# Designed miniproteins, single chains, part 23

Each design is a single chain, and the fold is of that chain. pLDDT is the mean over its residues in the fold that is shown.

## One batch from the design tools (miniprotein)

Design m776
Fold by ESMFold2-Fast:
Structure m776 (fold): chain A 79 residues (1-79)
Amino acid sequence: MAKEAAETFRRFYEKAKELYGEKAAEALSAMLMKEVAELLGQPVPAEPTEEALRELLESASEDDQRRALEILKKALDSI
């Protein structure tokens, strides 16, 4: 689960970068990271990286990991 979520987050960043540019992709990825962290009741990571996302998800329940993945997939499909 955590690996698939991290890969989805990376794909979101790359797609946003291609569509809107690097600064917009960084901002959108930070917003998405905040949404996932809030779902998990965890502090928002300083940088929206795949590694930070994996660390958040590895500490979460399987149900919360699944919900986080659904949020990430929906975000990717929405851009």
Scores: mean pLDDT 83

Design m777
Fold by ESMFold2-Fast:
Structure m777 (fold): chain A 100 residues (1-100)
Amino acid sequence: AAQAAAEKMLAAMREAEAAALEAAGWDKSEQERLLAEKMAELQKLVDQLGATVSAEVQNAAEQARFLVGRGGGLMREGDTERGRALAEEGIALFEKTAAE
């Protein structure tokens, strides 16, 4: 069901945010590797959504992935508060759109 795919995407985005927050004290190369890995997984889930959801939900998933990625990048640069806020904004946008 489209709802199950959306729930999987939400869980993956929340996991990516949590992983970026935990990695805040890591070496920059390891943080970059983790972010790239999580963004690749989110892209795979965005692609899987395309056949099962509306264009609006697909666009929201792509925008949310972008915002979560930018948030992770800010956390890597030491701006944890701003990075978290941006990731949460993306997650909230997708959650709201997928619920409609």
Scores: mean pLDDT 81

Design m778
Fold by ESMFold2-Fast:
Structure m778 (fold): chain A 69 residues (1-69)
Amino acid sequence: SYEDAVKIVHIMVSEMPSLSPTEQRALKEAIIQIIRAANERDLSKEEIKSIMLQAGLSEELVNELLKKI
């Protein structure tokens, strides 16, 4: 949903300063792709997870972030 997309972007931005430079680059790419996709269609949590993994985030980090929504 749009609400889930907004929530995850806020969580990702808040967590960014604690991540490595490599993870920060992947996270920024994931944020951009989530915003673009959410403007065109409703996103499920599974679709958000897929976008985050495709951007280069680890499955462990993705699962940790998604637990917060």
Scores: mean pLDDT 84

Design m779
Fold by ESMFold2-Fast:
Structure m779 (fold): chain A 70 residues (1-70)
Amino acid sequence: LINTAITLARAGQVDLAEKALEEAAKLAPSDPRLYPIYTAIHYLKTGQTEKANRLLDAAESGDLELARQI
């Protein structure tokens, strides 16, 4: 579900990405990628697509320190 949330967010399907992220949080509430993906969805909602894509790339690669700096 984490990968599904990332894919939907990259596609600009924000509402579906939020639902996928909620389900991912239920299955793996301690996954450190949850917060970066949530932040990326927020950037998409505010029109900050470049920042959102950088966060999604960081979350997918597991570079959580980079995700905290974006």
Scores: mean pLDDT 76

Design m780
Fold by ESMFold2-Fast:
Structure m780 (fold): chain A 105 residues (1-105)
Amino acid sequence: EALRAEAAAEPDFTVVIEAPELLSDKGGEALGYLFQAFRYMTNEEFLAFLKELNERGYLDVEVFGGTHPDAGPLTEKGKELREKALKYFDEENLSDVKLVVRLAT
């Protein structure tokens, strides 16, 4: 569910990331970092999310099959994209933000 776009998602607290942005490795890195930074996902859900993005070629990072939720360090480009993404979120509202990923074929 969280790894795929759902029409039933609450619009007020849902940030929909368009598929074109996810086709960029930078977009994938930003989403991975946001989920980790907000910690609203379980480690298992976060790992599955990163694995999906990696398998689809959205992330240029190798996800370890263990219990390690980290995808590795962000590149300078990833850090820049993260800052841009975080501008859309108030720190006070981070716990209420749901990221919905819309992947189109």
Scores: mean pLDDT 42

Design m781
Fold by ESMFold2-Fast:
Order: structure tokens, then sequence, then C-alpha cells
Structure m781 (fold): chain A 80 residues (1-80)
């Protein structure tokens, strides 16, 4: 279970970095960047829900990590 939480944390970090790269790419339109952010949020939501279903004892930790990731994505969205 600790490995699954760490995998989720790393996955969220990787998604956030990918979104930051997209947001700084001058060849992407604002609409394309917004779509990438929306796709990232949906991917994180699905993974968090799956993880909580599989390991309900870690729901609070998964919710915390998910909320932190969404906050970071919303910050990037606000800067576009």
Amino acid sequence: MEEELESFREFAKDIIEKVKEAASNPNLTKEEILQIIDDAKETLRKMAEELKKKYPQFKEEVDRLYNEAIEELDKIKAEI
C-alpha cells in the first residue's frame, strides 16, 4: 500500500510537471493548454477514486494528495 501511495504521489508530480511544460510552450494555444489541464484533472480524479476504492483505509491521505495536485493545476490555469 505504501508503494501505491508513493506511485500516486509521483504520478501526480509528473502530471503537474507535464502541464507546466505545456503552459510554457509558445507553440500551444490557450485552448490546447486548458484542455491538457482538464485532461490532467480527470486522470488524477479517476486514479484517486480507484485507489480509494482499493484501499479505503487511506482515503484521507489520497484525498489530501489529490486536493494538493488539483490546487497546483488550478494555480497553473490561473497563470495562463
Scores: mean pLDDT 84

Design m782
Fold by ESMFold2-Fast:
Formats: C-alpha cells, structure tokens, sequence
Structure m782 (fold): chain A 80 residues (1-80)
C-alpha cells in the first residue's frame, strides 16, 4: 500500500472514531476538541502526501472531500 493509501485509510478511520465519540455523548468538550485537532492534523498530513503522489485534479478533488468532512465534523461537534 502506498503512503497516501495508508494515510487516507487512517484518516477515514479517525473520522469514524470521531463520529462514534459524538454519538455516544460520553466525552468531555476537552476530549472532543483534542480528537478534532488530531483529525485536522491527520487530514493535513494526508493532503501533503496526496499533493506529492496524486495529479492536480485528483488532489483538488480529495482536498474538497476532506475539507467538507472536516466541516461536517466541526458542525456536529459544535452542537454537542
């Protein structure tokens, strides 16, 4: 598996973990904030690898998808 594929898989797993954390409603605001910051960092790292390995069109598409996922996660966290 490429570095990009491994990073993308880990990023998707972290999005799922964050969603589960919000659905259970047992986490503190500090835990939610910390997990969101970890997710933002992982998305940034994934996009840095993607910029090197993907075409400009593939990179732009992935960037839009991951930024939209982060926006949805942030909105869901704010309603907590």
Amino acid sequence: MSEFEEKLKKTKEKFNEFQDLLEVKKASEEEIQKKFEELQKLVKETLEVAEKELSQEEYDYLKELLQEDLKKAKEKAKSF
Scores: mean pLDDT 80

Design m783
Fold by ESMFold2-Fast:
Structure m783 (fold): chain A 71 residues (1-71)
Amino acid sequence: SKFDEILKKTEEQVTEILKQGQSQGLSRDEIIRQIQRLINEVVEKEKLSPEQQSELQQRAGEVYQRQLAEF
């Protein structure tokens, strides 16, 4: 579905933010702020429902936790 494509693209963008933030020495708080900004932009652009926004937030959090394990 279109929403599954949005989820996949957002997970890829979250991974990129994490990699770039780590390479630049950004704090965890700054990285989290950039991820939250991305999610807010996707929700607004794609006009996601509250349920879709919740799932997007959960998926982004899961990507963040997986990447933290690799530090």
Scores: mean pLDDT 82

Design m784
Fold by ESMFold2-Fast:
Structure m784 (fold): chain A 96 residues (1-96)
Amino acid sequence: SEETREIVRRVGRELGLSEEEIEEVIKEVEELLANPLSETQLRAELGLVDPADFDELLALARAGASALEIARRGVELGLSKKHAVIAGAYLTALAR
């Protein structure tokens, strides 16, 4: 959706992603929304090996945290900036 694309651009720029990386993240988030992964598959793709870390990010999304707040927390938990932006945008879209 256009809203998802705008969120990825905003959060990606805030975290210092290049415009090329932002476009890659938009494609990845749109593919995830079209073809949802199981929780186990999604955790593996994002590099989240601890289920508790995934549960924390999902709980933040369900509590109405912004994609930027989730992405920043993802970076603190050890995600790459690209994976953190994917997590923030995707989990907020799922929580709607």
Scores: mean pLDDT 84

Design m785
Fold by ESMFold2-Fast:
Structure m785 (fold): chain A 75 residues (1-75)
Amino acid sequence: DEEKKIKILLAVKEALDLILEGKPEEEVLKILEKVLPRSKAEEFVKLLKQLLENPENKDEIRKKLSELLDEILKE
């Protein structure tokens, strides 16, 4: 339960660090796929990239990321 949530949060942090370092999308997806299905990992990476590229949409993208994380953590 809590252990699964911690693993997801750590993978998300690692994925964010990789994106900020300019690592390839496939490398980021491999980290997230350890804790998430590929479809959700791809959606998460897309939202993180949109957050970095379009700061003016920050609040809307944050809401979508929060909703996705809530959905993942409930499973």
Scores: mean pLDDT 76

Design m786
Fold by ESMFold2-Fast:
Structure m786 (fold): chain A 83 residues (1-83)
Amino acid sequence: MTPEQLHSRVNSFVKKFKSDFPLSETQLEQASQILTQVLSANPSASKDTLQKLALEQLKQAFPNVPESTLQKFVKAAIELVQD
């Protein structure tokens, strides 16, 4: 999968979560970029490692969003991208 294809898939997933996620459109774009970067940088990492890395980056970007919400989002996104 190319980085551009991965970004497109992550962005589509993030936008589908808009109703369940208290983020603006600009924050959704930022979240998709962070997820794409983590996934692209760690192609051989385990799902658990990817979830931890993505969660930490999203917590730093969105400190006002509950960790439980970010954790559910990260888990769903990684499962969608990896089958």
Scores: mean pLDDT 72

Design m787
Fold by ESMFold2-Fast:
Structure m787 (fold): chain A 73 residues (1-73)
Amino acid sequence: KKEELKKEAIEVLGLPEDVAEEVADYMVENNSELDPSKKEAAQVAAEVMENPGEGEEKAKEKRKEVLEKRKAE
């Protein structure tokens, strides 16, 4: 199950493998220990995976914000 979510996070959101695995873990286990930026990405990923056509725009925007913050630091 988690492997499928990880694959979808990589393919749908274009997340790096490590981030996609954490997102998949959050969606399966609802892990509250995720970094805030990763948690935001996980929530958006969940919405996109449930509504692929509807959530894609939000997912891309949030993914860009998360990645930009990580690059700055």
Scores: mean pLDDT 61

Design m788
Fold by ESMFold2-Fast:
Structure m788 (fold): chain A 65 residues (1-65)
Amino acid sequence: AAELLEEGRRAVEAGDLSKAIELAEELARQGHVDDAREIVRAGAEKAKNPELEELALRRIEEIAA
């Protein structure tokens, strides 16, 4: 969990949005939904893409349900 969160944050900093979303989805599958949402929001903010934020957050919610 902590390692996935750190890798997700590094992916966001590197601008690797695809990897950041992949790690966020894995966090959500493990029940760490709040951490997954944090990574998605940070990645989308860096990309300046609010539509991507909405789509990715919706996907995290569906995985967690």
Scores: mean pLDDT 80

Design m789
Fold by ESMFold2-Fast:
Structure m789 (fold): chain A 80 residues (1-80)
Amino acid sequence: SPTGNLSRRMLHTSRNMLSNTNMMLTRGNSRLSNLRSNGSSPSTLSSTWRTTNRRTMSSRRRYGGRMRGLMTMRFNTLNS
């Protein structure tokens, strides 16, 4: 059914987004640990943190945008 296809696609997209976010966070943590172990400057740690945060936020924004699109489509269908 159309509803079943939508639910499956949303779950698959959600899992992919979660996996990507988790991998980015894991890589960010590994990088931060390496920087700390090497006695790197605070500015380098801040830069790494900003890069990790930007990527995570970008992923969240894309997911939110798609959800809003689906809500708008549903609203238009109900009003027609």
Scores: mean pLDDT 56

Design m790
Fold by ESMFold2-Fast:
Structure m790 (fold): chain A 72 residues (1-72)
Amino acid sequence: SDFVKASSEVMRKVYELAQEIARETGIPFQEALSRVLSAITQETLDAVFAGDVDKAKEQVEEAAKKVLEELK
């Protein structure tokens, strides 16, 4: 289904961004992953449920940027 495909793509992006944050900041990967997941908004989830992968990825990237700025 479009939802399953979208959720898989978005979760892959979340993992990639969490790895990048952990590498750049020196925090453990699990902490970086938790922070990115906690920063996901209802708007991001709505995009995933709609199958809008591009919008969901953009919003996850924005969430990751906020996490990275908070850790600087």
Scores: mean pLDDT 83

Design m791
Fold by ESMFold2-Fast:
Structure m791 (fold): chain A 62 residues (1-62)
Amino acid sequence: MEIKTVTVPVSLAEALRSLIGAPPEEAAARFEELTGIRLPAGAAIVGVVEGPDTAQVYVAVP
């Protein structure tokens, strides 16, 4: 399992934090809707860290 970081606009940070602990299929679908980025099958959102203009999303990839 590998942790990847995705940078997104800070305006998406709150919505993406709500996906921490969601089922992988639901989290991946919602992440794609919000960011346009498709996650690999089985990927999980494990953290979101807000910066001043962007947020970093930590994704656990199988």
Scores: mean pLDDT 81

Design m792
Fold by ESMFold2-Fast:
Structure m792 (fold): chain A 88 residues (1-88)
Amino acid sequence: MLHELTDEIADRMTAGPSAEELRELARRLLETAPDDEFLQSIAEFLLRLADVLEEDEAAGLAPEEREKRLQELATEFNKEELEKIEKE
């Protein structure tokens, strides 16, 4: 289940997710494991991305620029989470 959620997140990042879609994914994570710090981190990240999407719309960024930013943020987040698991 968690692996499928991560896959969906990556797919939506590539497809140009809406702020509403990101918020829905965050809610699904919080409902699945409300006491899991790792999943809460992912949910917080998705909520932040939703906020960034709304900011980017207000700033008038090009669609390609917005999509690149989301992909980079998702890649960076995955790297940091993997590093935290390894440091354990």
Scores: mean pLDDT 68

Design m793
Fold by ESMFold2-Fast:
Structure m793 (fold): chain A 100 residues (1-100)
Amino acid sequence: SRKEELARELAELLREAAEKYGLNVFDLAAEEIEIGIKNKKVDEGLRSAIEILESTLAERELSEEQRELAELAIEAARALLEEKYEEAEEYLEKLRELLE
């Protein structure tokens, strides 16, 4: 499905962010999305990823770039949950630009 395709792309970008910044919370968020896709519960995976990223923003001191990345990832996941795929693709593109 389109939701699963874009959710997989979000998970891949979160994995790239984890490697770039050395922050395992992005790997944890990606893993939740991947588990959700595997178990045919993509919405649960996206909600879990949002929870991890929101907790990270609230509890950790992040650089401006890391904060922006987490916020864009949350917005991409929310757009996917709402099936607003054009908006999700725009947030994913912004994530790719930050990771280049």
Scores: mean pLDDT 90

Design m794
Fold by ESMFold2-Fast:
Structure m794 (fold): chain A 84 residues (1-84)
Amino acid sequence: SDKALEEFKELVEETKKKLKEALAIEDPEEARAAFEKTVSEANEKAVKFGQEEVSKLTPEQQKKLLELHGELVEAVREAYEKLY
């Protein structure tokens, strides 16, 4: 449903915000710990979404979900490159 896609979009936006907050931490060890926690929590939520919601989506909605997932993966990669 469109609601499920909006919920996933909110997950992407909240994860981006948390990644930005992690990058602002001055202590490198604390910044990496915050990054790892953010990625772990986002992955858990994405896996659960995949199990509960993907089967209910139309092919067009699944295409939109793949675009949002790609955006999430890119945000994580960009943050990783700055921290490591």
Scores: mean pLDDT 84

Design m795
Fold by ESMFold2-Fast:
Structure m795 (fold): chain A 70 residues (1-70)
Amino acid sequence: SMEDLEKLKKLAEELMKEILNDPELKDLPDETKIEFVLGAVEAEAEREGIEVSEEEKKELREHIEKFLKS
């Protein structure tokens, strides 16, 4: 649902902020950081029983990429 997608987007932002505040992780390649956050968000969605479509996965990736570059 749209509400579930918004929840996952907020989780992705929080996880990326944690990576960017970690001196060991902040300087990793952008793609590595993005893939880590996506993997963690997908794992949380599975834990909560949230189904994520291919279009929603694409939207999550684009959201994370935009957040990282802002």
Scores: mean pLDDT 84

Design m796
Fold by ESMFold2-Fast:
Structure m796 (fold): chain A 79 residues (1-79)
Amino acid sequence: MKTYLLQAVIDDPNATQERADEIAEALRAVPGVLEARAMVYNGKIAVTVTAESREAAEAALDELRRRGYNIVKADIVEL
């Protein structure tokens, strides 16, 4: 089975590590997500998700959109 990597950047000038941790926790609750990590960088939150399928990676990205985060970049790559 192939794994998939989602890398996304959220624009948030008031970004905190607490908010990034909340995002990572929310993404880990998405079915098919194996690992999720988020970190604050220069008014942005960089999000990395490892998923068991492309559908799960896309579902994680949709979860970010559903929660109202301003996603300025997103890429899904097969590992």
Scores: mean pLDDT 84

Design m797
Fold by ESMFold2-Fast:
Structure m797 (fold): chain A 57 residues (1-57)
Amino acid sequence: MTVVIETVADDEAKAKALADRISALAASGGTVTSVDISKKDGKYVVTVTVEMSPALA
């Protein structure tokens, strides 16, 4: 099952920090398939796509 996590940051450094944090957290429960940072109206939108596994064992 694919889950998309979106957040907004005021600057690129914060966006990268958020992307790293979300990716690390998501990796504990699934596989991170993509991380994207895009600039929108003076802000940075961070999108992390995670493929959730129903069974890890």
Scores: mean pLDDT 78

Design m798
Fold by ESMFold2-Fast:
Structure m798 (fold): chain A 76 residues (1-76)
Amino acid sequence: SEEYKKGREGAIEAARELAETGEISEELEKKYSGAAGLIKDVVDYAGEEARKAGKDAREARREVARKMIEGGEEEL
């Protein structure tokens, strides 16, 4: 479906930006709406867990985003 395709594209784009920068642009959030927000929430959760464990939160966010890209591309 169109909705599924847009969501998948948004998730992959958001994950790629997060893997590179650790952040999601406002432009990407607007373009893909809830998909980018969901990816951000999951990545933020991973960063928080890493922080609690005394690990680098930004590196944890990037690693989770990278795994999402890999998983998303398997579905493509």
Scores: mean pLDDT 71

Design m799
Fold by ESMFold2-Fast:
Structure m799 (fold): chain A 100 residues (1-100)
Amino acid sequence: SMEKEIEELKKAYDFLLEKLEEAARQGRPITVDELIEELKKLGFSDRAIAFAGYVLDSLIEKGLIERLEDGSYRVHPDKLEEVKKFIESYLEKAEENLKK
């Protein structure tokens, strides 16, 4: 159902935000693959995982997540509010697309 798909997408985005906030607080680098594999292990659908991957790629392209020399990414605590707002914007767009 559409409502179930939207709720799953919200949970996937909440999970991503939680992991990004945790990494920022700990000063721990992350990888996109690490986050995507965690979503798979939690049983998220291929669609939710694809949308999460798209959001992560977009965060990197916008410079909200820094690429490090080893290929991992750093989330700066000072950018967390922008990251949160960006993810919320993607959820709103996804909800609109699912209702079409």
Scores: mean pLDDT 78

Design m800
Fold by ESMFold2-Fast:
Structure m800 (fold): chain A 65 residues (1-65)
Amino acid sequence: SQREEVRRAAERRLGRPLTDEEFEQVARALSRHIRVLKEDGFTEEEIAELLGMTREQVRYLLSQL
């Protein structure tokens, strides 16, 4: 699932496994950050490149807000 792909990407970036509570906090922070980047005029493709994520992961996080 996209949720599990986002979780694995976050864990790789941080270099450690995340608890469910930590992942929810990270996912919320990423979703807010992505929203700000979209408001600043970045495309989903540019945001994916900036954050080291796929476009599908970016769309998933936007859908969770």
Scores: mean pLDDT 81

Design m801
Fold by ESMFold2-Fast:
Structure m801 (fold): chain A 98 residues (1-98)
Amino acid sequence: MDEKKLLEAQEEAQKLYKENNTFSEEGQKNIDKLSVTHVVALLVERGNYEEAAELYSKVFGVEKEKILTDKELQGEIGRLINLAMLNLENGKPVEPLP
């Protein structure tokens, strides 16, 4: 996916979260991180690991090459994504990633 398509996917996810979920005022301010976590989770589920790493890198300021090569960082990101997905499945809000 090119950079423009990644940005469009993020904007669509943000819109979906705003329209279909009721968040606190604080949650609304963090919707960009919430929606990115959701989109990254979907990309990982579809096997689009490079696109997932690129999106995560752009929003969280982690170097894409480091995400693709650092096994410890990959494990931590995967843990946070799995937690976010589990919270979504149980109807709980997804907290922003650090």
Scores: mean pLDDT 61

Design m802
Fold by ESMFold2-Fast:
Structure m802 (fold): chain A 73 residues (1-73)
Amino acid sequence: ALSPLQRALEAARAAVDAHIRELEAEIERLRAEYERTGDPAVEEEIVKKETLLLFHRIARAGLEYVIERMRAR
């Protein structure tokens, strides 16, 4: 049985995982567009999305760390 806090943290981790998958898919689409067009504006958008992805990965790692310590008995 999970406490309400543990359930909330696991739900938050699932939400962050979903956002990471969405950002990864967006970056792949933008890279394909950049390969076709060479547009510097597309390259700038890739950098912005990669920065957001980094922040989400840091948040995910923090959530995972807290959840695992709560689950370690």
Scores: mean pLDDT 84

Design m803
Fold by ESMFold2-Fast:
Structure m803 (fold): chain A 66 residues (1-66)
Amino acid sequence: ASPYAEIPPLGAGTPAAERNRAIAQAVLGLGDALPQPVRDLLQRVAAGEGDPDALLAEAGALADTL
């Protein structure tokens, strides 16, 4: 199958909070190797704490600077 058929329609049929929580849980599942600050932010998103869009953006920025 085309790889494009596997890309979920994020922002079309999935609420942002649900989408971001699922992404955070998947990334956390990939690695105890993540830096502590990034892991803490992803754990907060997975737990439904705070603004998931802002937390994911902050985690990405931290990953780029660490």
Scores: mean pLDDT 64

Design m804
Fold by ESMFold2-Fast:
Structure m804 (fold): chain A 60 residues (1-60)
Amino acid sequence: DEKIKEAYELALKLANERAKASLEPADVVLRESTIEAGKKLGLEVVVDEEKHAITLREKP
């Protein structure tokens, strides 16, 4: 839980920095930032294609 919380906080920080510097759509910025944060912290990244959403979980 703590590690997942840290990853989401990092994802938001990365997304905010990326959004200030890029012309990319907000959903793309959030998606890429969340994937980067999850990988950086060694979490499992689950992509919901239907919702265009990303969920981070600890590896099983």
Scores: mean pLDDT 73

Design m805
Fold by ESMFold2-Fast:
Structure m805 (fold): chain A 86 residues (1-86)
Amino acid sequence: MAEEKAEEATRLLQKAAEAALAGDAEAARRYAEEAVEVLEKGKEALIEYLVSQGYSEEEAEELAERAIERARELGELLVRKAEELA
């Protein structure tokens, strides 16, 4: 389910943030990459969910892609921060 994949991605980003605060760039990178992968694999389910909430297919696809892109950007930021702290 889309919500469950979003929850998994959130947990992985949380672990990436914890690793970044510890200066562990390797762990931060792995968790961030896994979070993005979970969202990418869940993209179709997320689009179906958004359409069920009243969004058009085009709007749902744009929102899903935007969410994945933001998660990717956050992951890159966390990895960079970990490298600066290490």
Scores: mean pLDDT 79

Design m806
Fold by ESMFold2-Fast:
Structure m806 (fold): chain A 81 residues (1-81)
Amino acid sequence: GVTEIEIDAREMEVAEVATPEQLAQYKELKDKLNAASAAGNDVVLKATAIDPENPDVEVKITATLDKNLKLVSVEIESRPL
């Protein structure tokens, strides 16, 4: 099977100090990755982040990982905010 995981990293790119919510999101990501690997599932990771070179640009990243959490493919899409 395939496990889909979505992350909003826009707040993490802007915040200098991690909030409890950001730490909870990181923990949830690790738990989901470990659960997918334990189940023998491939992972589709979708992340939204701010471009570090241009803060007015939002970047969407789709990464596919195999059941051993090895990177298979990456697709990156950028859009103005």
Scores: mean pLDDT 71

Design m807
Fold by ESMFold2-Fast:
Structure m807 (fold): chain A 62 residues (1-62)
Amino acid sequence: SLVGKTFRAVRDQPPTNRNSLGLKKGTEVKVLEEVDENHVKAEVLGTGLVTIIKKEDIEEIK
């Protein structure tokens, strides 16, 4: 499960819809829930904004 883990954006993500606000490379997020096979709902650390993110564009912080 990815829920509760912290991830970092490995690339810039453009906004895709009202629930996917985009991220800059290097932004750290905490996963709140897994939405589907390719997406997570995550909180952006430092701002508290919640957004949908592609799993391929983030890596787990070890």
Scores: mean pLDDT 80

Design m808
Fold by ESMFold2-Fast:
Structure m808 (fold): chain A 98 residues (1-98)
Amino acid sequence: DKEFEELRKELEEIAEETIKKLEDLKKKSSEEDGKIFEEAIEKVKEGLRQGLAAVDYLKQLGKTKLSEEEAAELARRAVENFKGSAQKLLDDAEKKAK
């Protein structure tokens, strides 16, 4: 249980840091470019919702169909995938705004 709570917190921290960077870029951008950063922020928020749901689902599977170790490993992969996706959303938004 503690490991899954730490993974949930990591997802939330990744989203918070990425959204903050996108909001800072939006504040420095034109109105047109600001829309690009707004779209990226919404995609990060959706990715967070999906990541949290995946971690919660895997925690449940660890009690029923998977070992807790297997479920935790899959949850760590979901966190790592979200981290990569959030970074890509940030990088793509910066490139599109140029």
Scores: mean pLDDT 86

Design m809
Fold by ESMFold2-Fast:
Structure m809 (fold): chain A 75 residues (1-75)
Amino acid sequence: SLEEMEKYLAEVDKKLQELAAKGNSKENQIERLELMIEALEKLIEFLESQGKYELAEQAKKVLEKLKEELAKLKA
């Protein structure tokens, strides 16, 4: 539901803020990227469930860039 999605995104935002406050280690950057990727994947599924396919496609392009950044950090 929209309410569950809003609650989930608020918890993700809170966690990202907590991670950012703890520093910029490589491990911290990886954890933040992995959390953002997970949140964006869930948002894409929600957008597709709402018939917002064009917005979902734009979000998928952002997801691809985040996955590339994560791969570079892990290399």
Scores: mean pLDDT 85

Design m810
Fold by ESMFold2-Fast:
Structure m810 (fold): chain A 55 residues (1-55)
Amino acid sequence: DALERLRTEGRKRGLSDESIDSQFSNLRRALYGVTSQEEKDRILQKILDQAKKSE
């Protein structure tokens, strides 16, 4: 699911576990009401990109 993908993709980008965990709430809120897989993937990548820039 999207949360497991956040962990996998975040680790690939070199994000810390603390950084990844802090994004779970943001991802859950961003995915609320989103039904398309394409939009979910877009949101996931945006969150990962923002987290990496914030480090």
Scores: mean pLDDT 76

Design m811
Fold by ESMFold2-Fast:
Structure m811 (fold): chain A 57 residues (1-57)
Amino acid sequence: PVVDLRITREEFEARRDTVAAGVQAALDSGTELRVHIEEDGEVREMTGEEALAWARA
């Protein structure tokens, strides 16, 4: 199963620890994530692993 997560860039940066924990839990459960970052009307798609790396940076 694939789960889509949509979040603004500002919210993503403000809640990096929460995002990292949630993404890690999903990956541990064998769930595939597609993360959609919204910024200024544009949407950037990332894998769960890419989002986890960014959230922990």
Scores: mean pLDDT 78

